# Ledger of designs, part 106: designed miniproteins, single chains, continued (4)

Each design is a single chain, and the fold is of that chain. pLDDT is the mean over its residues in the fold that is shown.

## One batch from the design tools (miniprotein)

Design m15675
Fold by ESMFold2-Fast:
Structure m15675 (fold): chain A 80 residues (1-80)
Amino acid sequence: SAAKEEEKRKLAEKFVNALLENRLKKSKLPEEEKKEYVEKALKLKPGIVQEFTQNVNDEEFELLKEALKEAENNQPLTAT
């Protein structure tokens, strides 16, 4: 189904964005190099998303979906 493929694509985009943020936060790279890294990562992102949607099986997709939902469910409980 096209709807299911779109959900997989959105999930893959969220994971790629989270990985990029974690890598930028973890690395002591200068801000100039971080910008170059982001530009390169954005160029590679469509390919990574495509590989994710093609190679991730339904069982893995369901597990990732549940893990993401649990993470999001715990985050809204931060009392400001």
Scores: mean pLDDT 66

Design m15676
Fold by ESMFold2-Fast:
Structure m15676 (fold): chain A 57 residues (1-57)
Amino acid sequence: MASDETLQRARALVGPIRERNPSAPYGLQVQIAHGLAVAQATGDEEGIKAFEELADK
């Protein structure tokens, strides 16, 4: 379902999310990055807000 471009975008987001929430498990950080990348690619504003809130906690 995700394109190569979306996967590369997700990888780029892992670093920033890890810096923002370093106490979260790495697997969760990767899932948040992936979800945010997909939401951004599909224009899902609700999804973007939800994943940004998760990244901040």
Scores: mean pLDDT 76

Design m15677
Fold by ESMFold2-Fast:
Structure m15677 (fold): chain A 86 residues (1-86)
Amino acid sequence: AVDQAVEDLEELAKNYEETMKLLEEELKNTSNEDTRLHLELVKLMLEARLKGIDVRPYLERLANAPSREELIELTREIIEELRKLL
């Protein structure tokens, strides 16, 4: 649920530096493209949250994706949007 995802991001943001280290290590060790894409999204959403950017609209877009392929494409679009904002 979107509310749970927002709460999860807020919890991760409390331990930002440690969370970022763990995400970077996982990114170095993963060969799965979908996992890599997801970890990159989480990193960018944490950075956005710390800068005071509302991430809820992005989470709602992802939650409303009608298929796995559309979810992956939306994830890529959101990553690019967040990179431009950060």
Scores: mean pLDDT 78

Design m15678
Fold by ESMFold2-Fast:
Structure m15678 (fold): chain A 94 residues (1-94)
Amino acid sequence: MLEELYEAAKRGDLEEVRRILEEMRARGVDLRARDPVTGLPILLVGPRGRGGPVLKALLEGHFEVARYILEFGEIDENTEVVPGLTLRDLLEVK
């Protein structure tokens, strides 16, 4: 399901993103789960630190999808992706 969320976020398919997130929650997936190496939300950085669905949506210019995932996972846009760099800062660079 995380792969499906990635693909939907890449496409900017907000309806599909919403459906997948709701299904993940219903199945007991912890959407607030954090990567043990970075301490950051897995929805942000992904399981290998290669960019989660939030970063994927942002890279593809799908800001509405990125915002929805952040709100659903209760991830603050002031969250530091790396020390000194927030999600907001990342958006302003591109």
Scores: mean pLDDT 72

Design m15679
Fold by ESMFold2-Fast:
Structure m15679 (fold): chain A 82 residues (1-82)
Amino acid sequence: MKIEELKKSLETAKAEAEQRRAEYEQGINDYREKGKKSKNPLAQKGYQDMAETAERELARVDAEYEKKSKELETKINQVKKQ
């Protein structure tokens, strides 16, 4: 694989991770606001659980990007040595 293709893959992965992060951050904020405005303790707990689930998914997106970034950087370094 060419270095240029690997760099493009890295840039695409970063852009996708940033977009997904923004989407999850908006969802987390929406759930937390709904929880604060709810007068039902079960509904408050439900929104809190949804926010925490979205935070775990966001952490997964970050971890997947970090792993993919490291794999692509390793491949770029291998190609540079050839």
Scores: mean pLDDT 82

Design m15680
Fold by ESMFold2-Fast:
Structure m15680 (fold): chain A 76 residues (1-76)
Amino acid sequence: SEALSPEEARARLRAADPTYTPAREAILRALRRLGRASVAELARATGLSPATVSRHLDRLEAEGDVVRRDGYYSLA
């Protein structure tokens, strides 16, 4: 099996909180560091694809956790 002890702990956290996603955490941490960033800047900072970043940002914006202005995103 692929899961190590730390990954097993992450799997349990994901099961306890279905909204938990490591990609979302990485994006939010990058926004905290950068203050304001484009999709391309977040993709570079997190190592995620622009498509993955964009998908997560759409939901974060819908949830009110981020705001978008002129193609840039920041924490709400």
Scores: mean pLDDT 74

Design m15681
Fold by ESMFold2-Fast:
Structure m15681 (fold): chain A 78 residues (1-78)
Amino acid sequence: LTEEEAREKIEELREQRERTRREMEELRRQALEESKRFDKISASLGAGYRVRAVGYETDAFLAERKAEEEIKKLEEEL
């Protein structure tokens, strides 16, 4: 990649990373709130929402790691 192309791609990846992080964090937060609500009615329903919250947290972590690796590779070309 040229220097300009690498910089543009890095900026795009950083924006995408921030958007994905915010989205997953919001979904995780909603799942945890639902878990608290349903825990009072049914432990199995509450557990289901806790599993979803962990899933969103894991997805956010993996997306962050992947974006970090891609950005580092492109930064090395600058």
Scores: mean pLDDT 78

Design m15682
Fold by ESMFold2-Fast:
Structure m15682 (fold): chain A 88 residues (1-88)
Amino acid sequence: MIDTSDEKIKELEEKLKENPEDVQAWIDLAIAYYQRGEYEKAVEWLKKAAELQPDNAILWYSLGLAALYAKKVDEAEKWFKKAQEINP
């Protein structure tokens, strides 16, 4: 029986060996860490993705969600605001 989050993370890590700046893989990896409750790792990957795509409001919104669950409420509010400024 497969632990979905562990399998997904390993698959994404293999993809990143081929293309280390695959922003979609970074986002998917962040989601997988989020699903595992590793919210700080989710924040790390989403922040990298948002830095390469600063106009992508979804990345800032996702970063805010991950930060909320990492108990960084004030940081989450800042990132939600940034997402709203890009795509109200």
Scores: mean pLDDT 77

Design m15683
Fold by ESMFold2-Fast:
Structure m15683 (fold): chain A 119 residues (1-119)
Amino acid sequence: MKAIKLLDEAAKAALEGKEEEAEKKLEEAAKELEITPVLERLKELLKNDIGKITLALAALLGIALALLLGKEEEAEEAKRKLAEILGIPVEKIDELVEEILKKREILEKLYEALLKEVA
């Protein structure tokens, strides 16, 4: 899945201080996952802090996958921690996770692709 490679490249670019490259890779990944509105909302909430946006998008995808797998307790704890790290209300994290969960078929493909990367 192209989105995994794009997210990895975005994280590496963000760590290297290549903010414009990281943002471009995040936009391509969000388009591939059909979650561009989630990325735009993160840009607004985090005032275009590309490092925080990169962390937030990866964490939100992980939370959505945990919910898809029935890991509700772990997902709720992860939402709380992410809200604390980002300095935003947990209700805003909930809104973003619900938007990602609307793309259930794409999340299932993402999960299958991630399993192949760790095998």
Scores: mean pLDDT 84

Design m15684
Fold by ESMFold2-Fast:
Structure m15684 (fold): chain A 86 residues (1-86)
Amino acid sequence: MTLSLKEVRLLESGVYEVTWELKGKATATNNEILFLNKSGELIRRGYVLKDTEQKTFTARVKDASEMIVKYVDLDSGEELTLSYQP
């Protein structure tokens, strides 16, 4: 699985609308993606169904550069931390 930063838009001072693109084939029946800030606070939760090859996610964040993204196989409970740089 790969994660890329697709778009960053300034909405107001210190608030950004950020769009990420997830690419790869989901193998578990259900998968969860968690977008956390640098403090570990959940900003956005998404779900990815089996055989999904590409999906975009959009969220409002105060700092787009310091996000932690976790991909969780809900069938096994296995967690993968995805890293990206803009």
Scores: mean pLDDT 74

Design m15685
Fold by ESMFold2-Fast:
Structure m15685 (fold): chain A 78 residues (1-78)
Amino acid sequence: FDADEVYEAIKNGGLEELLPHAEELAKAAAVSVAPEGGLPRRLPDRTEAPDRAATEKVVEALRAMGYDKLADFIESRL
């Protein structure tokens, strides 16, 4: 999972109703899970990648915000 891929998926189709917020969502999610959100698919500056629990928390936060489609997309990528 990574926020940059999520943002691209929103832009490319599927989650069109979230498109105006896609950039903010991707940035917020990236900051929550990786300080350097939006980096290429390299290692972040911290070893956060193995933490599935953190990803699950991000999904719950998105659902709480009302972004069910985005949350479903992220869960499908786990």
Scores: mean pLDDT 54

Design m15686
Fold by ESMFold2-Fast:
Structure m15686 (fold): chain A 96 residues (1-96)
Amino acid sequence: MEELVEVLEALAEKAETDYGHPEIAELFRKAAEAVRNGDLEKARKYVIEATELALQAGHIDLARAAYLVAMALDSVLNGDEKTAKALVEQAREAVA
């Protein structure tokens, strides 16, 4: 959970500062809050919306990182924490 919150906050910072999309950053912040509250389904919906907006804006690297986080959330929901951790690490690398 903590690693998911940290990567979502990092994506929010990148979306706002590097890509100039505060609306995408807000979706990542809402997803991080949903993760903190244990609502992984809601977090996944926000991350998918952020992925779609990033794709529409042509920011493929941001969209890829967001998609990896969405896959990580799906893995946690299916009880596969090992795959989720690997996907979070890949998402972190994509925004580094």
Scores: mean pLDDT 86

Design m15687
Fold by ESMFold2-Fast:
Structure m15687 (fold): chain A 85 residues (1-85)
Amino acid sequence: MKMLISVEVDGRYALETVEAENGQEAADAANELIEKHFGISLTEEGYQKVREAADKALANPGGIATVTVTTTDGREAKITIQNLS
């Protein structure tokens, strides 16, 4: 399924469209987006929250989920996952 992933850290945004079959693939893509654009990673707790949000977005046609999580350096990341399918 086609997903739009948006990440906000300290008022700066990164977004991309990815193909994801499940919440884990979407969460992996979100973590890669954060690492690529901000040089930080999700905590394990943050990753699990993103995976849960992604599963909720994937469960509903046109679904959208937003979650706020902590990164490994203590910053707050706001992640929005939208099912474009």
Scores: mean pLDDT 83

Design m15688
Fold by ESMFold2-Fast:
Structure m15688 (fold): chain A 89 residues (1-89)
Amino acid sequence: GLSEETIEAIVDIALANADDPFAAYQKIKAHLIEAGLSEEDAESMVLAVMAAYFKAEQENKDASEEEQKEAIRKAIRETLEEESKLLEE
């Protein structure tokens, strides 16, 4: 599975590149590969992360900027933890 440090780094990359989804995709995928995932698994996982990002953003559009960022952070963490568990079993 992914370390907590790796999960937090991916969340930070996604939030830092909120205005550039392609940059977020490339950086997250590269970080997952560096963390030990295959290119195929990293691509699948980054797509799941991007889906979780957009869903959390849409569901929290009426929240404050701080609350929206926290909701996105939580959604990405939960997605990475779930996907990481599926890769193990």
Scores: mean pLDDT 80

Design m15689
Fold by ESMFold2-Fast:
Structure m15689 (fold): chain A 61 residues (1-61)
Amino acid sequence: VLSGAEVDAVWDAVSRLSPEERAALAARQQEYLAAHPDASPTEALQGSLELARELLAELAA
């Protein structure tokens, strides 16, 4: 349940990640999708955005 502004803010922050940090995010997203093969496209997108927010929070700490 993210507004368009929240989605834009997450993607802007992701675009500023290093290639290594982006690779780590991609690996987490792939693991999530593999664990949830029956997820709808909306559920998969929401899970991917949540993983991005978690990674950004870890990097900000």
Scores: mean pLDDT 76

Design m15690
Fold by ESMFold2-Fast:
Structure m15690 (fold): chain A 85 residues (1-85)
Amino acid sequence: ELTPEEKAFLFAELSLLYGIRQAKADGDEETARLLEETLKKIRQAKSVDEMKNILEEARKRARERGDEKTAEFLDSIIEKIDYLV
């Protein structure tokens, strides 16, 4: 069985991949770029805390753009990670 930390990383990666596909399907290239950059950083993260910091920064960038939908999506990933670990 996967550890809680491994489940958190897997959930974050799959969620971001889904978000990227949806953003591209919607023609939202700015959101697709933000999520792709976030995924790249998460793949280099060495801890759950580092992963959460990366997601929190992405959420902040989404909110600065007035994009509450993307911010809420990122909030849902963070909340699930907190539940898993």
Scores: mean pLDDT 88

Design m15691
Fold by ESMFold2-Fast:
Structure m15691 (fold): chain A 86 residues (1-86)
Amino acid sequence: MEEEKAELRAKLAEIGARAQALLEAGREKEAARLLLEEGLPLSVKAAELLIKEFEAQGDLEKAAEARKKLAEEEAAARAYLAERIA
């Protein structure tokens, strides 16, 4: 789990750097598409790992609240990025 979390953080940092380079080049729609297609799925995966840690610790209430918050935040981020691509 820790190794998987480190790999996800490295991937997210790489995607963030690529998105920043696109923004610096004035390619905002491409940056938004990269974040929607690659960044958001990895961010969701990282959050799911945290939720599984709560479940493994027996903290089912925190796991349930984290799942609800993740669903709301994912929907908001997806809508925001989709609007910027359109």
Scores: mean pLDDT 82

Design m15692
Fold by ESMFold2-Fast:
Order: structure tokens, then sequence, then C-alpha cells
Structure m15692 (fold): chain A 89 residues (1-89)
């Protein structure tokens, strides 16, 4: 069937990308782990950083969520940079 042929082509095409997807997932998980630890250790400091960068008032829950998200993005960017450097032969 046409659907089965398309599925087989997608499978063959994606096989070489499996390792890349695994590495990317591992990077995301590491970023989340680092962000969680940073937030648990210094929640007030992270909230203060967010407050300095916003021009409107947020609830405590919104501040916590945003502080965690900022930490996650920061660590993600850092890990992606490290990966690019390691990619050298």
Amino acid sequence: SLEKKLEELERISSEEQKEFRKEWREILERAEERARKIFEENPEELKEEVKKNISFELSEQALEDLAYAEAFLRELGRLLREREEEKKK
C-alpha cells in the first residue's frame, strides 16, 4: 500500500538521525536537571533576576514559573554551546 511504502521510506530516512535525537533529548534532560537544582538552591535570587527584567508585577507563582523557565533556557544554551565545542574531532 502507499501508506506502508511511505512509512518504510520515513523509517530508512530517520535511522541515521536516531543518535542525534537521543543526544538532543539528553541535553534537554540535563538542562532541566540543572535548572531544577539551581531553582531549589537559590529561588529568591532567581526571582529577583526576573523582577529586574520585567516592567510589570507578577504573582508569586508566575515569578517562580518564569524564574525556572529562565534558568532552564540559560542552562540549555550553555549545554548547546558545550556540545558545539565537543563536536571537534
Scores: mean pLDDT 73

Design m15693
Fold by ESMFold2-Fast:
Structure m15693 (fold): chain A 68 residues (1-68)
Amino acid sequence: DELVKKVEEAVEEAVREALAAGMSAEEMTQLIIRKLQEVAGLSEEEARAIVEALNAGHSVEEAVEALR
């Protein structure tokens, strides 16, 4: 579950920063993609896949499993 933890940390960090900065939902989504690459070591393609899965109502664990 190392990758699941890193993805959760990246999303939490991005949401925290976006809320503190007064970002829109769209800007927050872009920040989540960036933090997934920086914190979780995902490619841009993998980061977008995680965001799409989360937006579809999947859990972080389900989104990460889909990458494997």
Scores: mean pLDDT 81

Design m15694
Fold by ESMFold2-Fast:
Structure m15694 (fold): chain A 79 residues (1-79)
Amino acid sequence: MTFEEKIKKAKEFVMKVTGAPQEVVDKAAKTLRTLLENNGSADRVSLEQLTLALANIVGHLLGGPEGAVEAQGKVRKAL
């Protein structure tokens, strides 16, 4: 599975589980991609790790630190 395929699957799963708007998930995915590319990790992250990290950023954008914990918890439980 390519990094792009993992991003696509992670976005679809986080939107389904959290109900977050596509615009928020797209913004979070762009942020996550930049962080992983800057750290040289984009080619080494699992789909599960990527999905949980994306959920954290999405939750943070919607509700700050508490939103991050809630979104990541929902996604982890659904995995």
Scores: mean pLDDT 81

Design m15695
Fold by ESMFold2-Fast:
Structure m15695 (fold): chain A 58 residues (1-58)
Amino acid sequence: MDKIKKEIDKQLNAGGDPNDEGTLMKVLRSLGITGFSLLYDPEKRELADEVRKLLKER
């Protein structure tokens, strides 16, 4: 959890938009998740949804 929150803060401080998929993808990439993983892995999609929720709350 802390690693995810720190990466979210880093991307937002760099001018990332919390509603932009590009910002979400930068956070996920730092966690080792690629765009292809999001298309085919439901566990990666659940993590992406959690990151998206945290982005909107910050």
Scores: mean pLDDT 72

Design m15696
Fold by ESMFold2-Fast:
Order: sequence, then structure tokens, then C-alpha cells
Structure m15696 (fold): chain A 83 residues (1-83)
Amino acid sequence: SEEVKELVLKGLDALGRGKIEEAKEYFEKALELDPTSEFLKEALERAKEEIKKAYELGLISEEYAKKALEVIDEILAKIEAAK
């Protein structure tokens, strides 16, 4: 749905701004509307790879990378559990 996509994009934007808690709230709202969203899953898998690469290149802090990956892994685990 368009609403799920909008929430996912807002969550990704919040992550990019370093607002990890805000990002988590958007992703949890998307899960509430669609617990098995492929759009959310694929977006988070891409974000996870981008965060890992950015950390390896020294572009982001270890603290940010750790917190962001923890949120992403938590949401991905909830999607898998809902299947």
C-alpha cells in the first residue's frame, strides 16, 4: 500500500538524519499495517548493506552503525516471525 511505502521512506529518511528512534517508530508503524511487507524487508536489507559499507569506509561512527543495525535486525526479525 502507498501508506506502508510512505512510512518506510520516512523511516529511511530518519535513519539518514541520524534519528534512529524516529526511524524505528516509522518502521514499527509500517509493520502494524503490513507485518510481512516485502517493500520494508528489501529496503531494510539494502540499508543494512549500505550502513556496513559506510562503516568500513569510515563514513559513520561505530555507535551509529551499531544502533542502526540493531534496529534494522529487530524489524527484519519481526517480519520473518510474522511469516
Scores: mean pLDDT 87

Design m15697
Fold by ESMFold2-Fast:
Structure m15697 (fold): chain A 96 residues (1-96)
Amino acid sequence: SMEAEKALEEVKNAKTSKEAIDALKKLLDILKKNKTEEDAKIAVEGAIIAIRKFKDEEIEKIALEIGKLYLEVSENVPEAVGRVLRIIGEIIDNEL
């Protein structure tokens, strides 16, 4: 949706972990409301970008919640699993 695309742009433009968290919470709320695969894919992209930019436990928590909801709404389970594993991989990379 256009609302999700705008929130994704806020994640891309975030200069602080707080700005990224606020934008990810918007993406999560949109996904909870709309429950579409399109919004879930946008939210997962936002989560991956936020994890890469900021090492933050709250970002990781929101990213995992987004991944869980994506698995629930996905019509392509192998694709959804692959994208969720990417979230987990980015979290692990932040530990190293």
Scores: mean pLDDT 84

Design m15698
Fold by ESMFold2-Fast:
Structure m15698 (fold): chain A 75 residues (1-75)
Amino acid sequence: SSQVDQLIAILEQQQVELEQLYQQGQISDEQLQQVLAYIDGLEAFLKKTLPKADYERIAKVLDRIKAKIKALIAE
């Protein structure tokens, strides 16, 4: 749906902003780990609330965002 597409766009934009803040030294590794925990909780919530097809689309985006955040921490 258009609403799911809008949510995906927002999540991708927020990931870019988070990366910029991290590169500027405004976010710590511990804070990035808290963001990862938040995303895991969001995925669990969405799995219970969304139709399977909509959940699978958003979960793929969230998994990609988590991978990017983990790459920043791993350096």
Scores: mean pLDDT 83

Design m15699
Fold by ESMFold2-Fast:
Structure m15699 (fold): chain A 93 residues (1-93)
Amino acid sequence: SSRVEKIEKAYKELLKKVEEKSLEEFKERFRKLREETLAALEKEGADPVLIEAVRESSDDILEALAKIARAALEAGYEIGPSALDIIETVEKK
């Protein structure tokens, strides 16, 4: 598997844990994952829209996750139901 695929799997697992526990518990892991994801996406030549979404993501975990998930959909990546639920929840605000 590519490095991007490994990071996408970790991202999906993090989304499930965010749903089960306090967002504060995952803030540090999310920040590290964002940094690793950005580096991997740039190295692998991923879609510029996805790269920009990761780069511009905020420290607010829900807003950042929704932005990344939205950009992944626009770039043609497959995302899970947890990510889709986060997009819908954030966009209704």
Scores: mean pLDDT 66

Design m15700
Fold by ESMFold2-Fast:
Structure m15700 (fold): chain A 57 residues (1-57)
Amino acid sequence: SAAVEKAMKEFESVKEKRFEETVKGLVDAGFKEENAEKLAEMILELDREYIIKRAEK
């Protein structure tokens, strides 16, 4: 789907920045850096799945 492709391109363009911001936010909230990185990966994957599902409609 063209809508899914567009949404994924937008996600990829901000993925690195969003990962860094999420990790920083979690570390500032008192999470260990290793756990913050794992949580940020999980959050981004859930966001990715949500974006795909939303763009399919």
Scores: mean pLDDT 79

Design m15701
Fold by ESMFold2-Fast:
Structure m15701 (fold): chain A 73 residues (1-73)
Amino acid sequence: EKKKKELEELEEELMKILGVSREEIEETKEKLEKGEPIPLDNKALQVLIALLNVEVNGIKKEDVLKSYKESLK
């Protein structure tokens, strides 16, 4: 449960940083499930990739957030 909450908090923070809505995230998920092409600059896709890196590859939430915040400077 704590890990799920941390992933939800990371998603919300990344959505704020990248200016992506939850609706855009859901639309991008649908496109991925259908095998539709998604633009490389799609911010919703970047959020989904970041969440997968934390969940599957053991990347720290803190490191992901720091990387995106530094890219805005």
Scores: mean pLDDT 73

Design m15702
Fold by ESMFold2-Fast:
Structure m15702 (fold): chain A 65 residues (1-65)
Amino acid sequence: MAKAEEAARLILETMAALGIPAEVRVEGDTVVTTLRAATPEQKRAGRWATDAAGLNAGVRAEVRE
């Protein structure tokens, strides 16, 4: 749980820094990022940031669009 929460925080901070509108939540051991109002470039960046944070924290990461 703590690892997934830390990954979610990192994703939120990255999205805010990049100006990407995203919702991030933790479902069990999985971090879920929702990208609904984003450009194609922002969606690519958001997917990368989510995957990178998940790998770094050792938790599953998922992106919803």
Scores: mean pLDDT 78

Design m15703
Fold by ESMFold2-Fast:
Structure m15703 (fold): chain A 88 residues (1-88)
Amino acid sequence: AAEIKPADITIEDVKATGLPGAEEAVGKTVKTFVKKLSDDEVEITLTNYSSTGSATVTLSAVVDGKKYKSVTVTVAAGSSATAVLKLE
């Protein structure tokens, strides 16, 4: 399996909703886990550890020198979401 390093993914844009000030807290508490599904697909799991706000995150990835198409995902407070990025 190809090695996926944190440096091979980029969180390009984080927008949060919720109570006033939740946007900064949510942006600081969103974590990503990256898994290679196939030669052309990468799965990114986002976990939002905030208790008060959702996060909208635009993801991009470069794995093994290959660029993957950006995807936007919204993750509710205290939840996880998965996005599959396909080779560009």
Scores: mean pLDDT 64

Design m15704
Fold by ESMFold2-Fast:
Structure m15704 (fold): chain A 81 residues (1-81)
Amino acid sequence: SAAEEIAIETLEKMKELVTDEKIKKGIEKVIEYIRKNKLSISELQTILRIVYHEMSKVASEEVKKKIEEILKEALKKLEEV
């Protein structure tokens, strides 16, 4: 679905900003979960917010700002689907 593609692209963009291998693997598992399951738009929005929250705990202020911008754009696109 278009919503699934937006969520996966968003997670791949977030993964590019991460140097921590455990977080990268976590994001990859989330992408696999999205691909295997029929998720609602609200479930996809919740997943993206959870990933942002987990990344924000370990990210620098500069990286956190970039992740937040990516999240906001994705959430807006998901509302338009």
Scores: mean pLDDT 86

Design m15705
Fold by ESMFold2-Fast:
Structure m15705 (fold): chain A 61 residues (1-61)
Amino acid sequence: MTPEEILKEGLKKIDEAVKAGKITERQGAIYSTALNLLAVAVELGGITVEELKKHFDEIVK
């Protein structure tokens, strides 16, 4: 799974959670920003794809 695939899946799940009322729009915006930053960190070599997926899973719980 690529960082881009994890980012797209994570952003979709965050949007779905906001629409379902599980999280607020503000929380969704914060989580989306954090996930995007983590994906950039993978491309820069700061974290691994495995670490990105772990953070994604925590954000969308």
Scores: mean pLDDT 74

Design m15706
Fold by ESMFold2-Fast:
Parts: sequence; structure tokens; C-alpha cells
Structure m15706 (fold): chain A 89 residues (1-89)
Amino acid sequence: SKFETAQKLLEESFKQLAEIEANLDTLSLEQVREKAREIYEKVKKAMKLAESDTTLTKQQLQKLVSKATAVAIRAAGVVVEAEIREKRA
């Protein structure tokens, strides 16, 4: 289903984000930006699937929006942290 596909994309995004956070000390700014861009593309795909699925319950939609928002905020945060670390190097 579109809901299951959207959930999977967001779960993969959380896993990728956790991997970036764990490796911030070893990743270059360019690598962090590229990985964050991949996460944003997955979040966009998940939200387009949610938007196009008229069968989603209010609870399912709220769950997807909440997860997508959390991923997007954290992805932006790791880019900012990488930029600060680069300036200190």
C-alpha cells in the first residue's frame, strides 16, 4: 500500500540519519550534505504518496507527517552541525 511504502521510506530515512549522526566526526561536510539530500528526497516521496492516498485514516496521515517532520528537522540539524565543525577545522 502507499501507506506502507511511505512508512518504509521514513524508516529508511531515520536509519540513514542515525548513521550520519553516529559518524559526524569522520564525514566531510560534502558527504553530510549529499546524505541529507538523499534523506530529503525520500521524505518528499513519502509525503507525495501520503498526499495522493485518499484512503488514509486521519491517524495514519498524522503519523506520517509527524515522522517526516522529525526526520527533516534532524537532517537540517546535522548539516548545521557539520558546517560548524568544518569552520573549526
Scores: mean pLDDT 85

Design m15707
Fold by ESMFold2-Fast:
Structure m15707 (fold): chain A 74 residues (1-74)
Amino acid sequence: RPVRPPSKDEILTLLDFLAEHAPEHRATIEELKAKLEAGEVSQAEVLRTLYELFRETNPSTAAFVQEGLEALEA
């Protein structure tokens, strides 16, 4: 598993994937994607928001996002 910081393009790809596979969070994810593309939020803020969205409902996704966040903040 790569422990390097994720790129903006990799985070955008993750957001697209999660919007397709977690429709309950689609509106929040689409807003987050738009803000990231506009430079209104940082990559770290996006990953923190995703962690909070998935922490209780999808622990595997939350763990994956947490690894990316830790690498980005290292």
Scores: mean pLDDT 79

Design m15708
Fold by ESMFold2-Fast:
Structure m15708 (fold): chain A 57 residues (1-57)
Amino acid sequence: GTLTFEAVVKSAYAPLARVVGDREAIEQLGRETGVPARLDGDRWAALVGEQTAKALA
């Protein structure tokens, strides 16, 4: 399916919102992992999924 930034944030990031604080933390994680300055839906979904797994570990 088509992923939008909003859909990715709501579907994967929402469980992390309490822990991470905001989307800026996920964007910072993207920069640290070598993601381009702009995060596309696919990249966003991958990073949010990985960060969710780490936060729930």
Scores: mean pLDDT 50

Design m15709
Fold by ESMFold2-Fast:
Structure m15709 (fold): chain A 91 residues (1-91)
Amino acid sequence: MKEVLDKLEKGAELTLSGGLRDKVIGAMIIGDAYIELVKEDPSNETAKLLAEFAERMRKFIEEVGMDVVMERIEQEEREREARRLAELLAA
C-alpha cells in the first residue's frame, strides 16, 4: 500500500508541477500505481479499469517510443495554438 501511495504522490507531483514530458511520465507512474493496487486488491473494479488503460498506454509508449509520443503531443499542441491564433487573426 505505501509503495502505491508513494507512486501516486510522485506521479501527481510531476503532472502538476512539470512540463509536458514530466506530465506524461507522471501519468505513467500513476498508471503503474494502479497496476500494483490491482495486485493487492483484485476486487477493486475502478482500479482494474485504470490499470487496463495504464497497460495499454504503456504498451503504446514502449512500441512507439517516448520521444515519438512526445513529438506527437507537441505537434498537436502546436496545431491547437495555431488554430486559435488563426481564429483571432480572422476576427
Scores: mean pLDDT 72

Design m15710
Fold by ESMFold2-Fast:
Structure m15710 (fold): chain A 74 residues (1-74)
Amino acid sequence: MVKTGLKLSEEEKKLFEEGVKVANEALEAGADPLEVYRMLLELQDALEAGDLKRAREILEEMRKYLEEVKKKRE
């Protein structure tokens, strides 16, 4: 479905797709679903506001969290 009122740029779509991918891998690695959900909500909020800088910061935090979770799994 197309939405005219709040269209994401290609960069914003890429950030969101990367965030979802990181979240899914974190959950598969045994991450806390509540923490993953909070990070996704923060990312969605930043993208809705058009704040690319904040979205990037949240994505970086999510990536570090995924790496930490995977390290505990070996």
Scores: mean pLDDT 76

